# Designs tried in a protein design run: designed miniproteins, single chains. Part 94

Each design is a single chain, and the fold is of that chain. pLDDT is the mean over its residues in the fold that is shown.

## One batch from the design tools (miniprotein)

Design m3271
Fold by ESMFold2-Fast:
Structure m3271 (fold): chain A 91 residues (1-91)
Amino acid sequence: MSVEELKAELLEIARAAIAAIEDPALAAELERVVEEFLERLEAAETPEELEEVLRELRGRLEEIAARSSPRARALIGALLAQAEALVRHKK
């Protein structure tokens, strides 16, 4: 898959995860986290910077998942797996 295809799939998973969150404030936080991740991913120039971006995303997604329903948590897990694939492709 291309980087653009991986990014498009990430955005579809993110939309599904956001839609599954019943708390509007938590849904808005997830949307912001995804936007910040994509911006930082585009700005990252080294493997070390990519690892830092992924580490921060993982921590923030884990906090949101802990406050989410089982359905939203599963989708957030899929979102993290897709983000890891995208970061690995850029390395």
Scores: mean pLDDT 83

Design m3272
Fold by ESMFold2-Fast:
Structure m3272 (fold): chain A 82 residues (1-82)
Amino acid sequence: VAAPAPVPTPEALRPRVEELLRKVEEYVAQGKLAEAAELAREAAQELSEEDPAVAKRVLLAAMYLEQNKPEKALALLRALLR
């Protein structure tokens, strides 16, 4: 079965991913999925220079937000922090 592989988030990037998750949750609560997706895409671009694996997960979350699947996007971001 398709199980999500854990992606370790470096300690230095953890606060940035936590802030991203918080902000995405705020936008999702306001129904601003396009703004949440844009924020996640920008974060993925910045993270791609530091950790490509974390950046890919954040980019996938942005794609889910663009597809109106905020629950899947939030689950991916939470997986990076747990």
Scores: mean pLDDT 78

Design m3273
Fold by ESMFold2-Fast:
Parts: structure tokens; sequence; C-alpha cells
Structure m3273 (fold): chain A 66 residues (1-66)
């Protein structure tokens, strides 16, 4: 699913930045945890909201690193 692909991308990015940007890595991990919890609960509205937040954060992180 799109959510699963997004989680995988976010986890990969966390591994790349966690030593240099630990607070940013922690923020991304919190959204991954929230997304996984929403998926497990079957809360489709929460999944959509957290996906948008995680996508926005990933876009910002990539822009900062570029």
Amino acid sequence: SHAEKLIAEAKKLIEEIKDEHPLLAKAMQSLIDELEAAIAAGNEKQVALVVERLEALLKMVKKILA
C-alpha cells in the first residue's frame, strides 16, 4: 500500500539522518508509530491524516538536506 511504502521510505531516511539530526529522526519515528497504530486500529480517517503529515515532513526533510 501507499502507507507501507511511505513507512519504508521514512525508516530509510531516519537511518541516514539519525546521528546528525536526532530530534528530526525522533519526530519522523513518532509519525511512523502513529501511522502504524492507525492502520492496526482500522481508522481510515486517521491513516489519511497521518499519511499527509508524514509526506509533508519527508518533503521538508529532503528539501533541508538538498
Scores: mean pLDDT 86

Design m3274
Fold by ESMFold2-Fast:
Structure m3274 (fold): chain A 74 residues (1-74)
Amino acid sequence: SILDELKEAAEKGDAEKVKELAESTIVEPDAYSEELIEKAVEAAKKKDPEEAMKYFLELEIHDGLKLLKKAVLS
């Protein structure tokens, strides 16, 4: 799964791969999604997979709720 790939990349300190994975999953980027991606990348540079996964999950939730709200309120 993409979460497993992100965890492995973060464990290895592969910040570029973490950024690529995070950017590829976002449908409607905004300032907050960009901030979450940056935080996940910083966690990967520190080889902190738990923190990187936390920000990635928050990013997915944010994007998903934004899409749901748009679909319901459009």
Scores: mean pLDDT 82

Design m3275
Fold by ESMFold2-Fast:
Structure m3275 (fold): chain A 92 residues (1-92)
Amino acid sequence: DPVEELAEFFVSLGVEEEKAREFAEALVAIAGTDPARIEAILKRLAGLAPDEPLDEEKVAKALKESSVEEVKEVALELEIEESLQLIKESLK
């Protein structure tokens, strides 16, 4: 179960179990199970650039300070940006 695996990852970062599950459910619902897409969302939430390595400490802090709604907003923003970029490339 990708939701369970992602929730366990968030708990390993120090996120509360219930909150980790809520974040995992929201992320999988919006972004699916692609690790690269999930990593991009976590980087955006932590204020990291897409080309920066994943800083687990910054990600953990961002997740602990975020609401489920904020995580959903970041995930949707990245999905829209990626979709628009693919459309733009297809028009060339």
Scores: mean pLDDT 79

Design m3276
Fold by ESMFold2-Fast:
Structure m3276 (fold): chain A 70 residues (1-70)
Amino acid sequence: SEEEKRRRALLQGATKVAEELARELRAKDPDATITAEIELTEDGAVVTVTSLAGTRTARITREEAEKILG
């Protein structure tokens, strides 16, 4: 369905954001254990990445996720 396609695109976009945030934390501490959490919302997703080096959070819309995927 179109709804499932949109949900999949949002998850893929959010995953790319999580990878970028994790890269930022690894730049501070390459040995840091990183935990990623993706929460789907009605309008998009909230991505939180945490390690001993700190926490990074980003909120993305469905449109932003599509833009991130290209």
Scores: mean pLDDT 81

Design m3277
Fold by ESMFold2-Fast:
Structure m3277 (fold): chain A 93 residues (1-93)
Amino acid sequence: GSTANREEKVEEIKKLALDKLEEVMKSLGVDEETIKRLKELLEKAIDSLAEKYPDDLEKLEELVSELMQKVIELVYQRKLDEAFKVLEEAAKK
């Protein structure tokens, strides 16, 4: 596939992940400022993973899925501090 097709797929993965995180946090009554901060950090984490795996979209999807599952589980447990730490580690290049 072309590089443009990969870029479009990365943006779709990012959008779906950010939308899912926002929906879960809103359903739990998390404040807008905290939602915004976690979303910004998740975006950075996905961007970091995309840079590490520029030619492996399947690996990127797998890692984003694993990251999302862990973060969502922590959010449901109200362990927001741990969710921030997980995303901060994933955002490191």
Scores: mean pLDDT 83

Design m3278
Fold by ESMFold2-Fast:
Structure m3278 (fold): chain A 67 residues (1-67)
Amino acid sequence: EEELRRRAEELERQAEEYSKKFQDYMIKLGEVKDDPELAKVYNQKMEEYSKKRDELRAEAERIRAEL
């Protein structure tokens, strides 16, 4: 079941990339002083990346449970 292990590792790497994007926008949001429109855009991006990260992690966990 080497293929399943590699699949899980690939999904975990993708989740890590989305986690980094989420963190980048979180830092940018913290630097926004009085721009509610820009803050709204950053919050939308964070929600998008967080959801993608969680989906990828859940899939990897399902695969690992079958190993």
Scores: mean pLDDT 81

Design m3279
Fold by ESMFold2-Fast:
Structure m3279 (fold): chain A 110 residues (1-110)
Amino acid sequence: DEVAELEARLAENPDDAEAYLRLGDVYFKQGKFDEAIRSYEKAIKIAEEKKDYYTLGLAYFHLGNLYFVLLEFDKAIESYEKAIEYFEKAGASETDIKVARANLANARAL
C-alpha cells in the first residue's frame, strides 16, 4: 500500500526526490532490488539537478547498503564514498558521516 501511495504522490509531483528515495527503500525491504536501484537512481538524478546534497548523500548511502546486501562490494564502496562526499558537502551531522564511514570500512574489509 505504501508503494501505491508513493506512486500517487509521484503522479502529482514527478520531481519529488524524497518520494523516489522512500520508494527505493520500500522496494529494497520487499527484495525488489532492480526496482529499488531504479528508484534510488531517479532520486539521485532529481537531487543532483536541485543541488540537494543531503538527499544525494542519503540516496547513495541506501544504494551502497543495497549493493552490500547483493555482495557487490566494489559498487557498495563507490556508493558509500559518494554518500560521504555529499554528506560533507551538505554539512550533514557527524552521525550520518560516521555511519557511512563505518559501512565503507566494512565493505573494504571484504
Scores: mean pLDDT 89

Design m3280
Fold by ESMFold2-Fast:
Structure m3280 (fold): chain A 90 residues (1-90)
Amino acid sequence: MDLAEAEALIDALYDKSTVEKYKEALEKLEAIGAKVKEKGRVTEEEAEQMREQLAIIYAYLRKVMDKYKLGEDTPEEEVLKAIEEVEKEA
């Protein structure tokens, strides 16, 4: 899944499903990262899986940032606060 496919998927979902998909992507990315750290190496398959989860995360963050009119230079704290507001509305 590339970024464009992830954006299309996130845009097609309702807010609740969008938040759930984002949380699932974070959990999967953390699990892959832990496995990579334990092995001390990244396989091509693991790199592809990480890229897919990152694409979903970026698509979700872009949707949240667009909703709250945040730029790419917006502090992480403000982006996280916007994510919390979307989660409350879901």
Scores: mean pLDDT 70

Design m3281
Fold by ESMFold2-Fast:
Structure m3281 (fold): chain A 86 residues (1-86)
Amino acid sequence: MASLIPIFNDTDGAISRINDIIANNDPSRTFVGLLNGGSRTNGLSRTQSLLRQNNIRYRTFSGNPSNLSTRQNLYTQLLRNYRLSS
């Protein structure tokens, strides 16, 4: 499974999504893209720590999370980089 999680001023929402992914997926077969929307909160570091603690592979991207085209393009790039079918 591959998932793109936007991080912009909603750290608790991002953590909740990651916990949902952990509960429903095999960590060894899971890849997460974290989209850093320029948030000044510690949400990025907290989400990265949670993924590391659960042995989930991740990559961090920068961009505006409210831009749908940006999210779609980054998700396609994530799938391509990890050789997962889009």
Scores: mean pLDDT 68

Design m3282
Fold by ESMFold2-Fast:
Structure m3282 (fold): chain A 102 residues (1-102)
Amino acid sequence: DKMKEIEKKAEEILKLLDQGRIEEALELLEKLAKEDPDSIGPILPVLDKLESVIRQLIKQGRIKEAERLLERLERIAEELKPQDSPIGRLLLGIVLKVRSEL
């Protein structure tokens, strides 16, 4: 039941990202990551989609918007740091990887 609820929340985050409702998606991701910091499996597709969205913004020359998203992800990762969350580490990995390509 709990895993099914986590998967359902991850699917909702993906749907929000597809709809361009980025802030709502990130709020739900932050809540999910704080409630279950070890739920890597369901979160991996969300992280892949977030990286894709950021890279698309960069390709379109929307660098300031991409930087704002990277700053938001870095903030979420910092808030997860006391929990030693693998989700927090993966988010920081995306930030570092994408910034190295700017």
Scores: mean pLDDT 83

Design m3283
Fold by ESMFold2-Fast:
Structure m3283 (fold): chain A 64 residues (1-64)
Amino acid sequence: SAEEEEAEKKKKLEEMERAVQRARESVDRALADPDTSPAEIARKQRVLQDLEAELQAYKELLEG
């Protein structure tokens, strides 16, 4: 049903938003830790960028 499909889409959107939030927190912790290498910070920032891009693409899919 359309209602069941909408509920699944909303749940997936929420899970993706939580994944982005966790990635942001990971980057923030890395930036706050002087022992974290620039390479590890860059890797975490790439993961965040990829997750944000996936979330944006999913939002655009829901609008189209």
Scores: mean pLDDT 87

Design m3284
Fold by ESMFold2-Fast:
Structure m3284 (fold): chain A 77 residues (1-77)
Amino acid sequence: DDLIQAAIDAISDEATRLSGPEAGEEARRRAREAYERTGGDLRSAISAGLGEVQRHGGNDSATRAGQRASEAIRETR
């Protein structure tokens, strides 16, 4: 729970930076939905959230958000 929350927060923050709070909330929603739908697959959750970031900022923003999510997971452990 803590690891997924840290990853989602990092991804949501990047989406918010690019396109405002609604984009951040949509990224968070998509990541959480994928996590629940897959029975707790962290990779699927991250992928779904990064897809929303990519829609707002392209591949570079998605790559940065993915790196931040990985960093957040490492810092939480």
Scores: mean pLDDT 82

Design m3285
Fold by ESMFold2-Fast:
Structure m3285 (fold): chain A 98 residues (1-98)
Amino acid sequence: SVEELLAILEDDSASPLDKYRAYLQLVKLGKGDEAYEIIKKRYDELKKKYPNPEEAPEKVLQDLIVYATLLGEYYAKKGDEEKAQEYYLEAVRLLGFL
């Protein structure tokens, strides 16, 4: 269901691959905007809780990386290439802390 796919995006135990797959399925179902709202909220919450990526647990860094990647994909699909690039560069930056 859509509710189950949205729950995977919020699930701290879900793998980056599971979150990416959930996003793709939501986009196919026309729920890309709803997926964006959850991803953005979780991304912002984690950034506030862990402002220094050096102090973040590995799983939090993995979630921040996948969320940044998905936000980039969302903006690329909307035609906002500048915003997409900002998120992709942030994901690459965060990879350096793994």
Scores: mean pLDDT 90

Design m3286
Fold by ESMFold2-Fast:
Structure m3286 (fold): chain A 86 residues (1-86)
Amino acid sequence: VVKKTPLVLERAEKINSVVNSKGGSAVILEEAMSNSEAWSEEIIEYAKELYKELKEKYPGKYNILFGSNTKEALENMKKAEELAIE
């Protein structure tokens, strides 16, 4: 429910750039976001927050990396961002 980290927008931009250039895939975005029994509620909240910013800043359909569960989803998103940096 809170947003005070500008890095969320920066991460969305980097993820969008990397995923678009690599042709990544949105595997199980809905499952990751709706999985209340995920590894951590913090992980779910982060995924929701990041996805919301991504939709708002890039109001188009593109590939986003997510796993079959919340932990994998965040790991894939982090890797996509890291690829944009390095």
Scores: mean pLDDT 47

Design m3287
Fold by ESMFold2-Fast:
Structure m3287 (fold): chain A 62 residues (1-62)
Amino acid sequence: MVSKEELEKETEESLRRMAKTVASMMSPEELAAIQKATGFDVNDPKNWRPNTSKNPALKTSF
């Protein structure tokens, strides 16, 4: 019960730092291109969490 709250807190902290680190490894042009093409924000910790898995089978893009 409480362990989930603590795990989520620590996970979000780690994901924020990791996302920021990964973003710094990429050039601003590459980062912008990825965000524009996929809508994926490297700096958004939510994208790195399993909770982001919405569509397990459906995959459609243009």
Scores: mean pLDDT 60

Design m3288
Fold by ESMFold2-Fast:
Structure m3288 (fold): chain A 93 residues (1-93)
Amino acid sequence: SGMVVPPPLTEEEIKGLIEAMERLKETLKKGIEEGKLELQPALDNVEEAIKLIKEDPNNEEARMKAQLLMAKTSLSEEEIAILEKRYEEVLKL
């Protein structure tokens, strides 16, 4: 059972990813300011993902963790539970 690590992102792809995440962060912040408090977990996940990518953009584990956090912003609770279980299995390797 081998997890295939995706190839590293280019500098342009990393920049584009950070810019997209920052835009999503601003959208989520605005929603929370407008009373959509249910968006707070998504905002927390996006902020953590941005932090991980900015601190070490060449770290594959950090990028994978950031991608998982970003995926959680758009997934149901059932889909999140499946991803968390898969993530725990990967961390045990």
Scores: mean pLDDT 68

Design m3289
Fold by ESMFold2-Fast:
Structure m3289 (fold): chain A 69 residues (1-69)
Amino acid sequence: SKKEEVKKMLEAAIESLENGDVVAALAGLREAAELDPSIKEKLEEAIRALREGNYEEALKIMKETLESL
């Protein structure tokens, strides 16, 4: 399902970020946001945190978003 695909993308983005791959994490978050508009605002906040260098805040938002799915 679309929701399962979004969940998989978000899990992959979290893993990428935890491994220091910020570029892959950003790409995954953008794809997930486009696929599910209902979480787009939360994912855009995670993207903003990543761009500002706030990786811990970004991970928190990403994990909370995943938990809400």
Scores: mean pLDDT 85

Design m3290
Fold by ESMFold2-Fast:
Structure m3290 (fold): chain A 113 residues (1-113)
Amino acid sequence: MKEKFEKIAEVLQRAADRFYAGADKDEVIAELKEELQKLGAKVTETNDPDEIIAALRALVRGEDHIVIPTDLTPEQAARLFSLQAIAAKAAFLPDEERERVIRYLESAVRGLA
C-alpha cells in the first residue's frame, strides 16, 4: 500500500513538473491517466472544489482517489497535481499530522479559484 501511494505521488509530481515546463496539457493528462490506471488508482474528472477537497481527504486517509481537472489552466492543474502528490505522501503519517495536511490542502484548493 505505501509503495503504491509513493508511486502515485511520483507520477502526479512528474505531471505537475511537465506542466511547469510548458508541456502540452492533453499529452500530460493522457500519460498521467495511463500511469494511474496501471497503478489501479480510482480516477475522476471534476472541476468542483468540494469534490476535489473530498478526494484529497480520501487520499490522505489511504484511499487512492485521484482527481483530473478538465477546465483548469495548466498552472492550476499543475498545482492541483502537486497537492494530490502531497496528499498521497501524507497517507502514512500519524493521525494528527494527516489532519494538519488536510487543513492545508483544503485552503490551497480554495486558493486556486
Scores: mean pLDDT 82

Design m3291
Fold by ESMFold2-Fast:
Structure m3291 (fold): chain A 66 residues (1-66)
Amino acid sequence: MEAVREALERAIDTVEEYDVGGPLLLEAAEAKRNGDRERYERLFEEVLARVLASAAAGRAAAAEIA
């Protein structure tokens, strides 16, 4: 869990510094730059949820093959 959060924070920091990435990452980086903590936290949790759902789907597929 924490490693995924750290990776996502790094990705958002990269978007904040270089203004590159997908729409949600760009919105999260913009909220962080503007000091809008509530918006940043909501967007962060949304992206994190999607990343974790994708990882869970990968594990489920692997279990079906095994």
Scores: mean pLDDT 68

Design m3292
Fold by ESMFold2-Fast:
Structure m3292 (fold): chain A 98 residues (1-98)
Amino acid sequence: MKEEAETYLKKAESLIEQARNLLDEAVKAYKNGDKEKAKELFEQAIELSDQAVDYAIKAKRLARQAGDEELVKKANELIDEAMGLRGEAYRLLKEIDK
């Protein structure tokens, strides 16, 4: 249980890092005038952020079953971080779709 929760948290952390890197690349593409590439990268960042939320939710469920309040707290932090990253990518995507 605990080991599975930790595995899902690691997957969520990795996906958040990848999504953040894609968001940074998307911003650079947008500044360079490549709106099509920027849109593609923002969409990918949203997809990875959604996957990170899914893994963090799975981790939270397993952590609750194990009675591990520290892992539940960590899962909630990753859910908030991934949702924030998703929201930022979505907001910027909407700006270029105008």
Scores: mean pLDDT 88

Design m3293
Fold by ESMFold2-Fast:
Formats: C-alpha cells, sequence, structure tokens
Structure m3293 (fold): chain A 88 residues (1-88)
C-alpha cells in the first residue's frame, strides 16, 4: 500500500496533467488513510479527496497550469500521509 501510494505520487509528479494518475493517487491515499485512521476520519478524508479531484478536473478545462499545481499539491499531501503511516 505505501509503495503503491509512493509510485502513484511519483507518476503525478512526472505528469501532473494525467488525470488517471491523479485519480489513482487519490484512491491510494484514501486506502492508506483507511488503514491508520478511524472510519469517520477516513470517510472525511475521502470526501476531501473527491472535492480535490473535482476541482482538478474543472481546472483542466480552464487553466492547465493551476490544474498541474493542484495535482502537485496532492502529491505533496501523499508524502505526508506516507509519513503518518510509517510512524504509526
Amino acid sequence: MVEETREAAEAVRRDPLDLEAVRRLAEAMAALVGEIASPEEAERFRKELEETLRRIEELLKTDPELAAQASLALAEQADKVIEMYEKA
């Protein structure tokens, strides 16, 4: 799971406009948080990720530069989630 999240984050860093890579990253992050957080916290995090994905999808249509920045911010968040998991 950690390795899958790390690989997904790296894929987003290589191509931040690859929406499939961004979706895979969000799925991996949600699964990883589900292993360490309470069910309520994991569900809250999942909803935040869904909102982030919707924003990135909308930005891809109007401002690809902002979409890339949002995708890279998600990859940075993934690094923090991995750190939380490894220290738990």
Scores: mean pLDDT 83

Design m3294
Fold by ESMFold2-Fast:
Structure m3294 (fold): chain A 74 residues (1-74)
Amino acid sequence: NAQALLDSLSPLERKVLKVIASKGKATEEEIAKQLGVSRGTVRRAIDRLEAKGLVKRDPETGEVSLTEKGKAAL
């Protein structure tokens, strides 16, 4: 369920998800800049969110967007 999914997210993962939701699509660099964290920190958070099926990454552009599941979780 959505609540159990949200409860499994770290504060950083939730912030990353909200940034992507507000922009529609964002790169790791844009998210890192907005949150004031390193690109590596964002990459790890995105890897975890992608493993949970909440985001997808375009390998050609590096842009990250929400899945339908990710949108429903917010």
Scores: mean pLDDT 80

Design m3295
Fold by ESMFold2-Fast:
Structure m3295 (fold): chain A 70 residues (1-70)
Amino acid sequence: NEKSKLIEELEKAWDKADKDKNGYISKEDLLNNSDLDPAVIDEIFKLADVDGDGRISADEFALLRRKLLS
């Protein structure tokens, strides 16, 4: 399942990027800490980054995870 693989990559990238516990990841963090295609990362940010600030919060990540699994 492509969605399950995507969730797994996002969780790994979150764990690697949010080591300082700031509660956010940026598009650059995903590019550097995952094997995801840049176009896929762009689509993820369109779905999760509701505020358009270029970062995904922990709450936005939880909502994205739910959207991808539904």
Scores: mean pLDDT 71

Design m3296
Fold by ESMFold2-Fast:
Structure m3296 (fold): chain A 72 residues (1-72)
Amino acid sequence: HMKELTPEQREKAREALRKGVEAAQKAGYGFTPEDYERLLKLEEEIRKAIKNGDFSKAQKLAEEYRKLLESL
């Protein structure tokens, strides 16, 4: 089980990893920063939906997350 992060901690981690992905993309490696940001956004939204008790939304977002990972 992953540790739950605050929105501020997620944004800081997102920015640090996004910069790393941009550097790798400049060197001709990896996936785009947009793909990375999309994955982080979905993870954050899933956790918010679970906190709000909206399990149907959480399930829908989890399927989008899985589909995106499989397409990368």
Scores: mean pLDDT 68

Design m3297
Fold by ESMFold2-Fast:
Structure m3297 (fold): chain A 107 residues (1-107)
Amino acid sequence: MREELAKVFLPLSSPEVRERHQIILEKAPPEQARRYAILFTSAGILISGASFSVSNNDYKTAEAEAKGAEELIKQAEELARSIPSPDARAAVLEEVRRLQEKLDAVK
């Protein structure tokens, strides 16, 4: 599982994101790391979808996608609180902050 997540996350990330994902994979319990991976990927897809919808003047779809992303970001914040490793918890919270910045950039 950790090797499968590393193959997806690490090659597709900037060096800083890669370092944080590596910390999460190494120091978070496997179940929490898996849940983070699902929440992070799903939120990213919805943020990209919302941005695309805005660029096509489909503001109703963009609002629905943005609300979905916001709920997933909130779930990732709640997940971070369950992680016993301070380093892994901080890494999840930093990625959550970055996702929120991307969501806030969608107008």
Scores: mean pLDDT 80

Design m3298
Fold by ESMFold2-Fast:
Structure m3298 (fold): chain A 77 residues (1-77)
Amino acid sequence: SPSEEMRELLKQIEELGKQIVQALKNGDFEKAESLSKEYIELGKKLVDLAVKHNDQETLKQLQEVVGKTGKELGEVL
């Protein structure tokens, strides 16, 4: 279902965000770049899907996940 697909995408994005932060902490810039590219692609897919299905709650959850990742990245960079 669209709801299940969006839930799985959100979980994947959240996990990728954690992995990017860890890669940067480890100085693994090649891994961080690869993971960041995947993070952006999944984020775009989730936005498109949430907009198509008028799922405002998923968009809010994505904003919170992205905001948390951005804050953690700002503390490492």
Scores: mean pLDDT 87

Design m3299
Fold by ESMFold2-Fast:
Formats: structure tokens, sequence, C-alpha cells
Structure m3299 (fold): chain A 67 residues (1-67)
């Protein structure tokens, strides 16, 4: 169980990074797809919706997409 949760978290982190990279490159569709995948894996890893929203918000700020 714990190893599976760790893998989900690692996949979520990977997709979050891919989303930020895509957004910085101007590929909004790829960014959206990656953020959706990241959110789904964070939820599978046992994170709350609020925690997932905070992670994505910080990623969007890092990418310069949010003021």
Amino acid sequence: MEELIKKYRELADKYLEEGVAALKAGDTQAARDSFVKAANYYLKAGETVDEVEERIRKALEEAGAIP
C-alpha cells in the first residue's frame, strides 16, 4: 500500500513538472492535460482536494500564469 502511494506521488510530481514546463513553453493544452494527471495521482496518493489545488496554484505561480 505505502509503496503504491509513493509511486502515485512520484507520478503526480512528474506530471506537475511537465505541466509547468508545457505552460512555460506556451503549450496550454499539454499543460492542462499534465495538471489533470498530476491532480488525479495526488488524489490517489491520499491528498485532499484543497492540498491538490494548493500544489497546482503554486505551480501556476512558478510558471508565471498567475499574478
Scores: mean pLDDT 80

Design m3300
Fold by ESMFold2-Fast:
Structure m3300 (fold): chain A 86 residues (1-86)
Amino acid sequence: ARTVLSDEELAQMRADIAQQEADLRANAVAVLQDLGDLADAEADIARARAEIARHAGETDPQVQLLLEALTIGVRLAEAALAELRA
């Protein structure tokens, strides 16, 4: 079985992923500058993880590439938070 996304659904998914990446990047930068709100960073990571989980099993190569980029961003943000907590 295949999930066929409409152009509108694909555009919305790209927008949602781009927003989550922007939020994660902003919080990672703030955290690296020792100025970040850890609770806000944790909330953004949780939202990004939920977005990744929502699209689990996606077979569209473009969506898979976007999810991979988001996964890398989440891992970077989590590593930054772990370093600050150590």
Scores: mean pLDDT 70

Design m3301
Fold by ESMFold2-Fast:
Parts: C-alpha cells; structure tokens; sequence
Structure m3301 (fold): chain A 76 residues (1-76)
C-alpha cells in the first residue's frame, strides 16, 4: 500500500513523466489505469497528466523524473 501513502501530485507527475519517456522510446507503462482502479486519481486527472507528458521536452521529462524520485524518497 505504499502507493496509497504518496501524495496525489507525486502520482500524477509520475504518470506525466512515464508518458513523456514513452514518447522518446522509453518503456510503456499503464500506471494511470491502475491508479484510477484504486481510487487514488480520477480519469480526468490521468488524462491531464498524460497531456502534460505529451507536451514535455526530454529535458523537462528528466527534471520532473528527478523531482518525482526525490519526493518518493522523502515520502518513504
């Protein structure tokens, strides 16, 4: 249940960066649908996070990944 203890904004940033990385040849991830199924985020929030990821440059994605990792480490 570690995902349930993370702030919602960290989860949404994680979706955005995963989406951005998938556009640049990274691993595909279906994290958004799982988080909706757990009631942690809404479909609209996942769609907005994916739109943010689709708009990100590689440099923006790298910076957000670093911030998400740091916030996860601070939350655990």
Amino acid sequence: DSLKSLPKDVLLDGIAVTRALSRYGGATNSMGSGLVSLGLVSLDEVAEAKDRGDAMSPEEARKLLEEVVKRIEEAL
Scores: mean pLDDT 69

Design m3302
Fold by ESMFold2-Fast:
Structure m3302 (fold): chain A 76 residues (1-76)
Amino acid sequence: PREFVETTVITGPDGQVVTVTRYREDGELVFDFRTDDDRPPSDEVSAQIQALLEPYFPEWDRREEERRRRLLEERR
């Protein structure tokens, strides 16, 4: 089951609103992105999303690397 962690709302200079929701699913961090106008995020909003996620990339990268190692090695 998905466990809700937090929601962040990003507003672009063009007025585009993007809701970023973070979940934990099976122990993994999952990010869900929704725009209020069903259009793809603008470059500026995408940059803000990237900046928001950068603090979590070390944890994400660590977990992804561990998962890839398990897939390449004999199952634990």
Scores: mean pLDDT 67

Design m3303
Fold by ESMFold2-Fast:
Structure m3303 (fold): chain A 93 residues (1-93)
Amino acid sequence: SSDDITRDVSRYLLQNRDQIQQRADALIPQLRQQYQNQPLSDDQIRRIALTRAAYDAARDYLLSQGIPIDGSTMSAISRASLDYGDGRSQDLV
């Protein structure tokens, strides 16, 4: 089910926090440029970076497990990534 995929992805993200943080940190300069005309706090930029990094990591993880990315898996990845960015991944594991 989508909920099963969301839990599996969320567990993967929590087990790979350091790699996801490194990916997120690499996104910060481009995000600061993208949002240069918006009054976003550093915390808001970091949250956006974490959500994007988590999404990419989750997608790559599912592809590595032989799971095709379709509407259902994209929904699960989006949910898991948002929860990860908001610090809520532990609620799904």
Scores: mean pLDDT 83

Design m3304
Fold by ESMFold2-Fast:
Structure m3304 (fold): chain A 94 residues (1-94)
Amino acid sequence: IPSIIEEVKAIPEEHLVDELRRVLEQLKKDLTGENAIRALALMEKILEHGTDEQLREALPLAEEFVELFSKSSNPYIVEKAKELLDKLREKLGL
């Protein structure tokens, strides 16, 4: 889904965590595949380019995302979210 990936790539690094929090709040109201993909792309960018502080702030958001999608019919989203959460924990030495 190139348009979403391009959108996320254009977001300044300092705004990634705030944008992830915004998307997660939208997902709590409406579980859309588009916002799910946006959240995954944001988590990947934070994992690749984020500061230690941003990684720590993103951790509870990623955990909430996994919990929110654990009941989803789309196994790819849940599996990918868990993979990113595990990588985030590993990068933080947890």
Scores: mean pLDDT 80

Design m3305
Fold by ESMFold2-Fast:
Structure m3305 (fold): chain A 57 residues (1-57)
Amino acid sequence: MKLTPEERIELIRALAENDGDYGAVAEKLGLSKSTVRKWVEENNLTALTAKELLSKL
């Protein structure tokens, strides 16, 4: 799934703040855990990468 710039930033922030816990990220964004996992994979993100990207925002 192709994310909007805003959705990508929210995903990065949620991943960084929740140490990559897909369940917590899903709760934060109002998504299913499966959707979060798919978005993370499609956008080549990890908790570590999300924290690094968040520090650059």
Scores: mean pLDDT 73

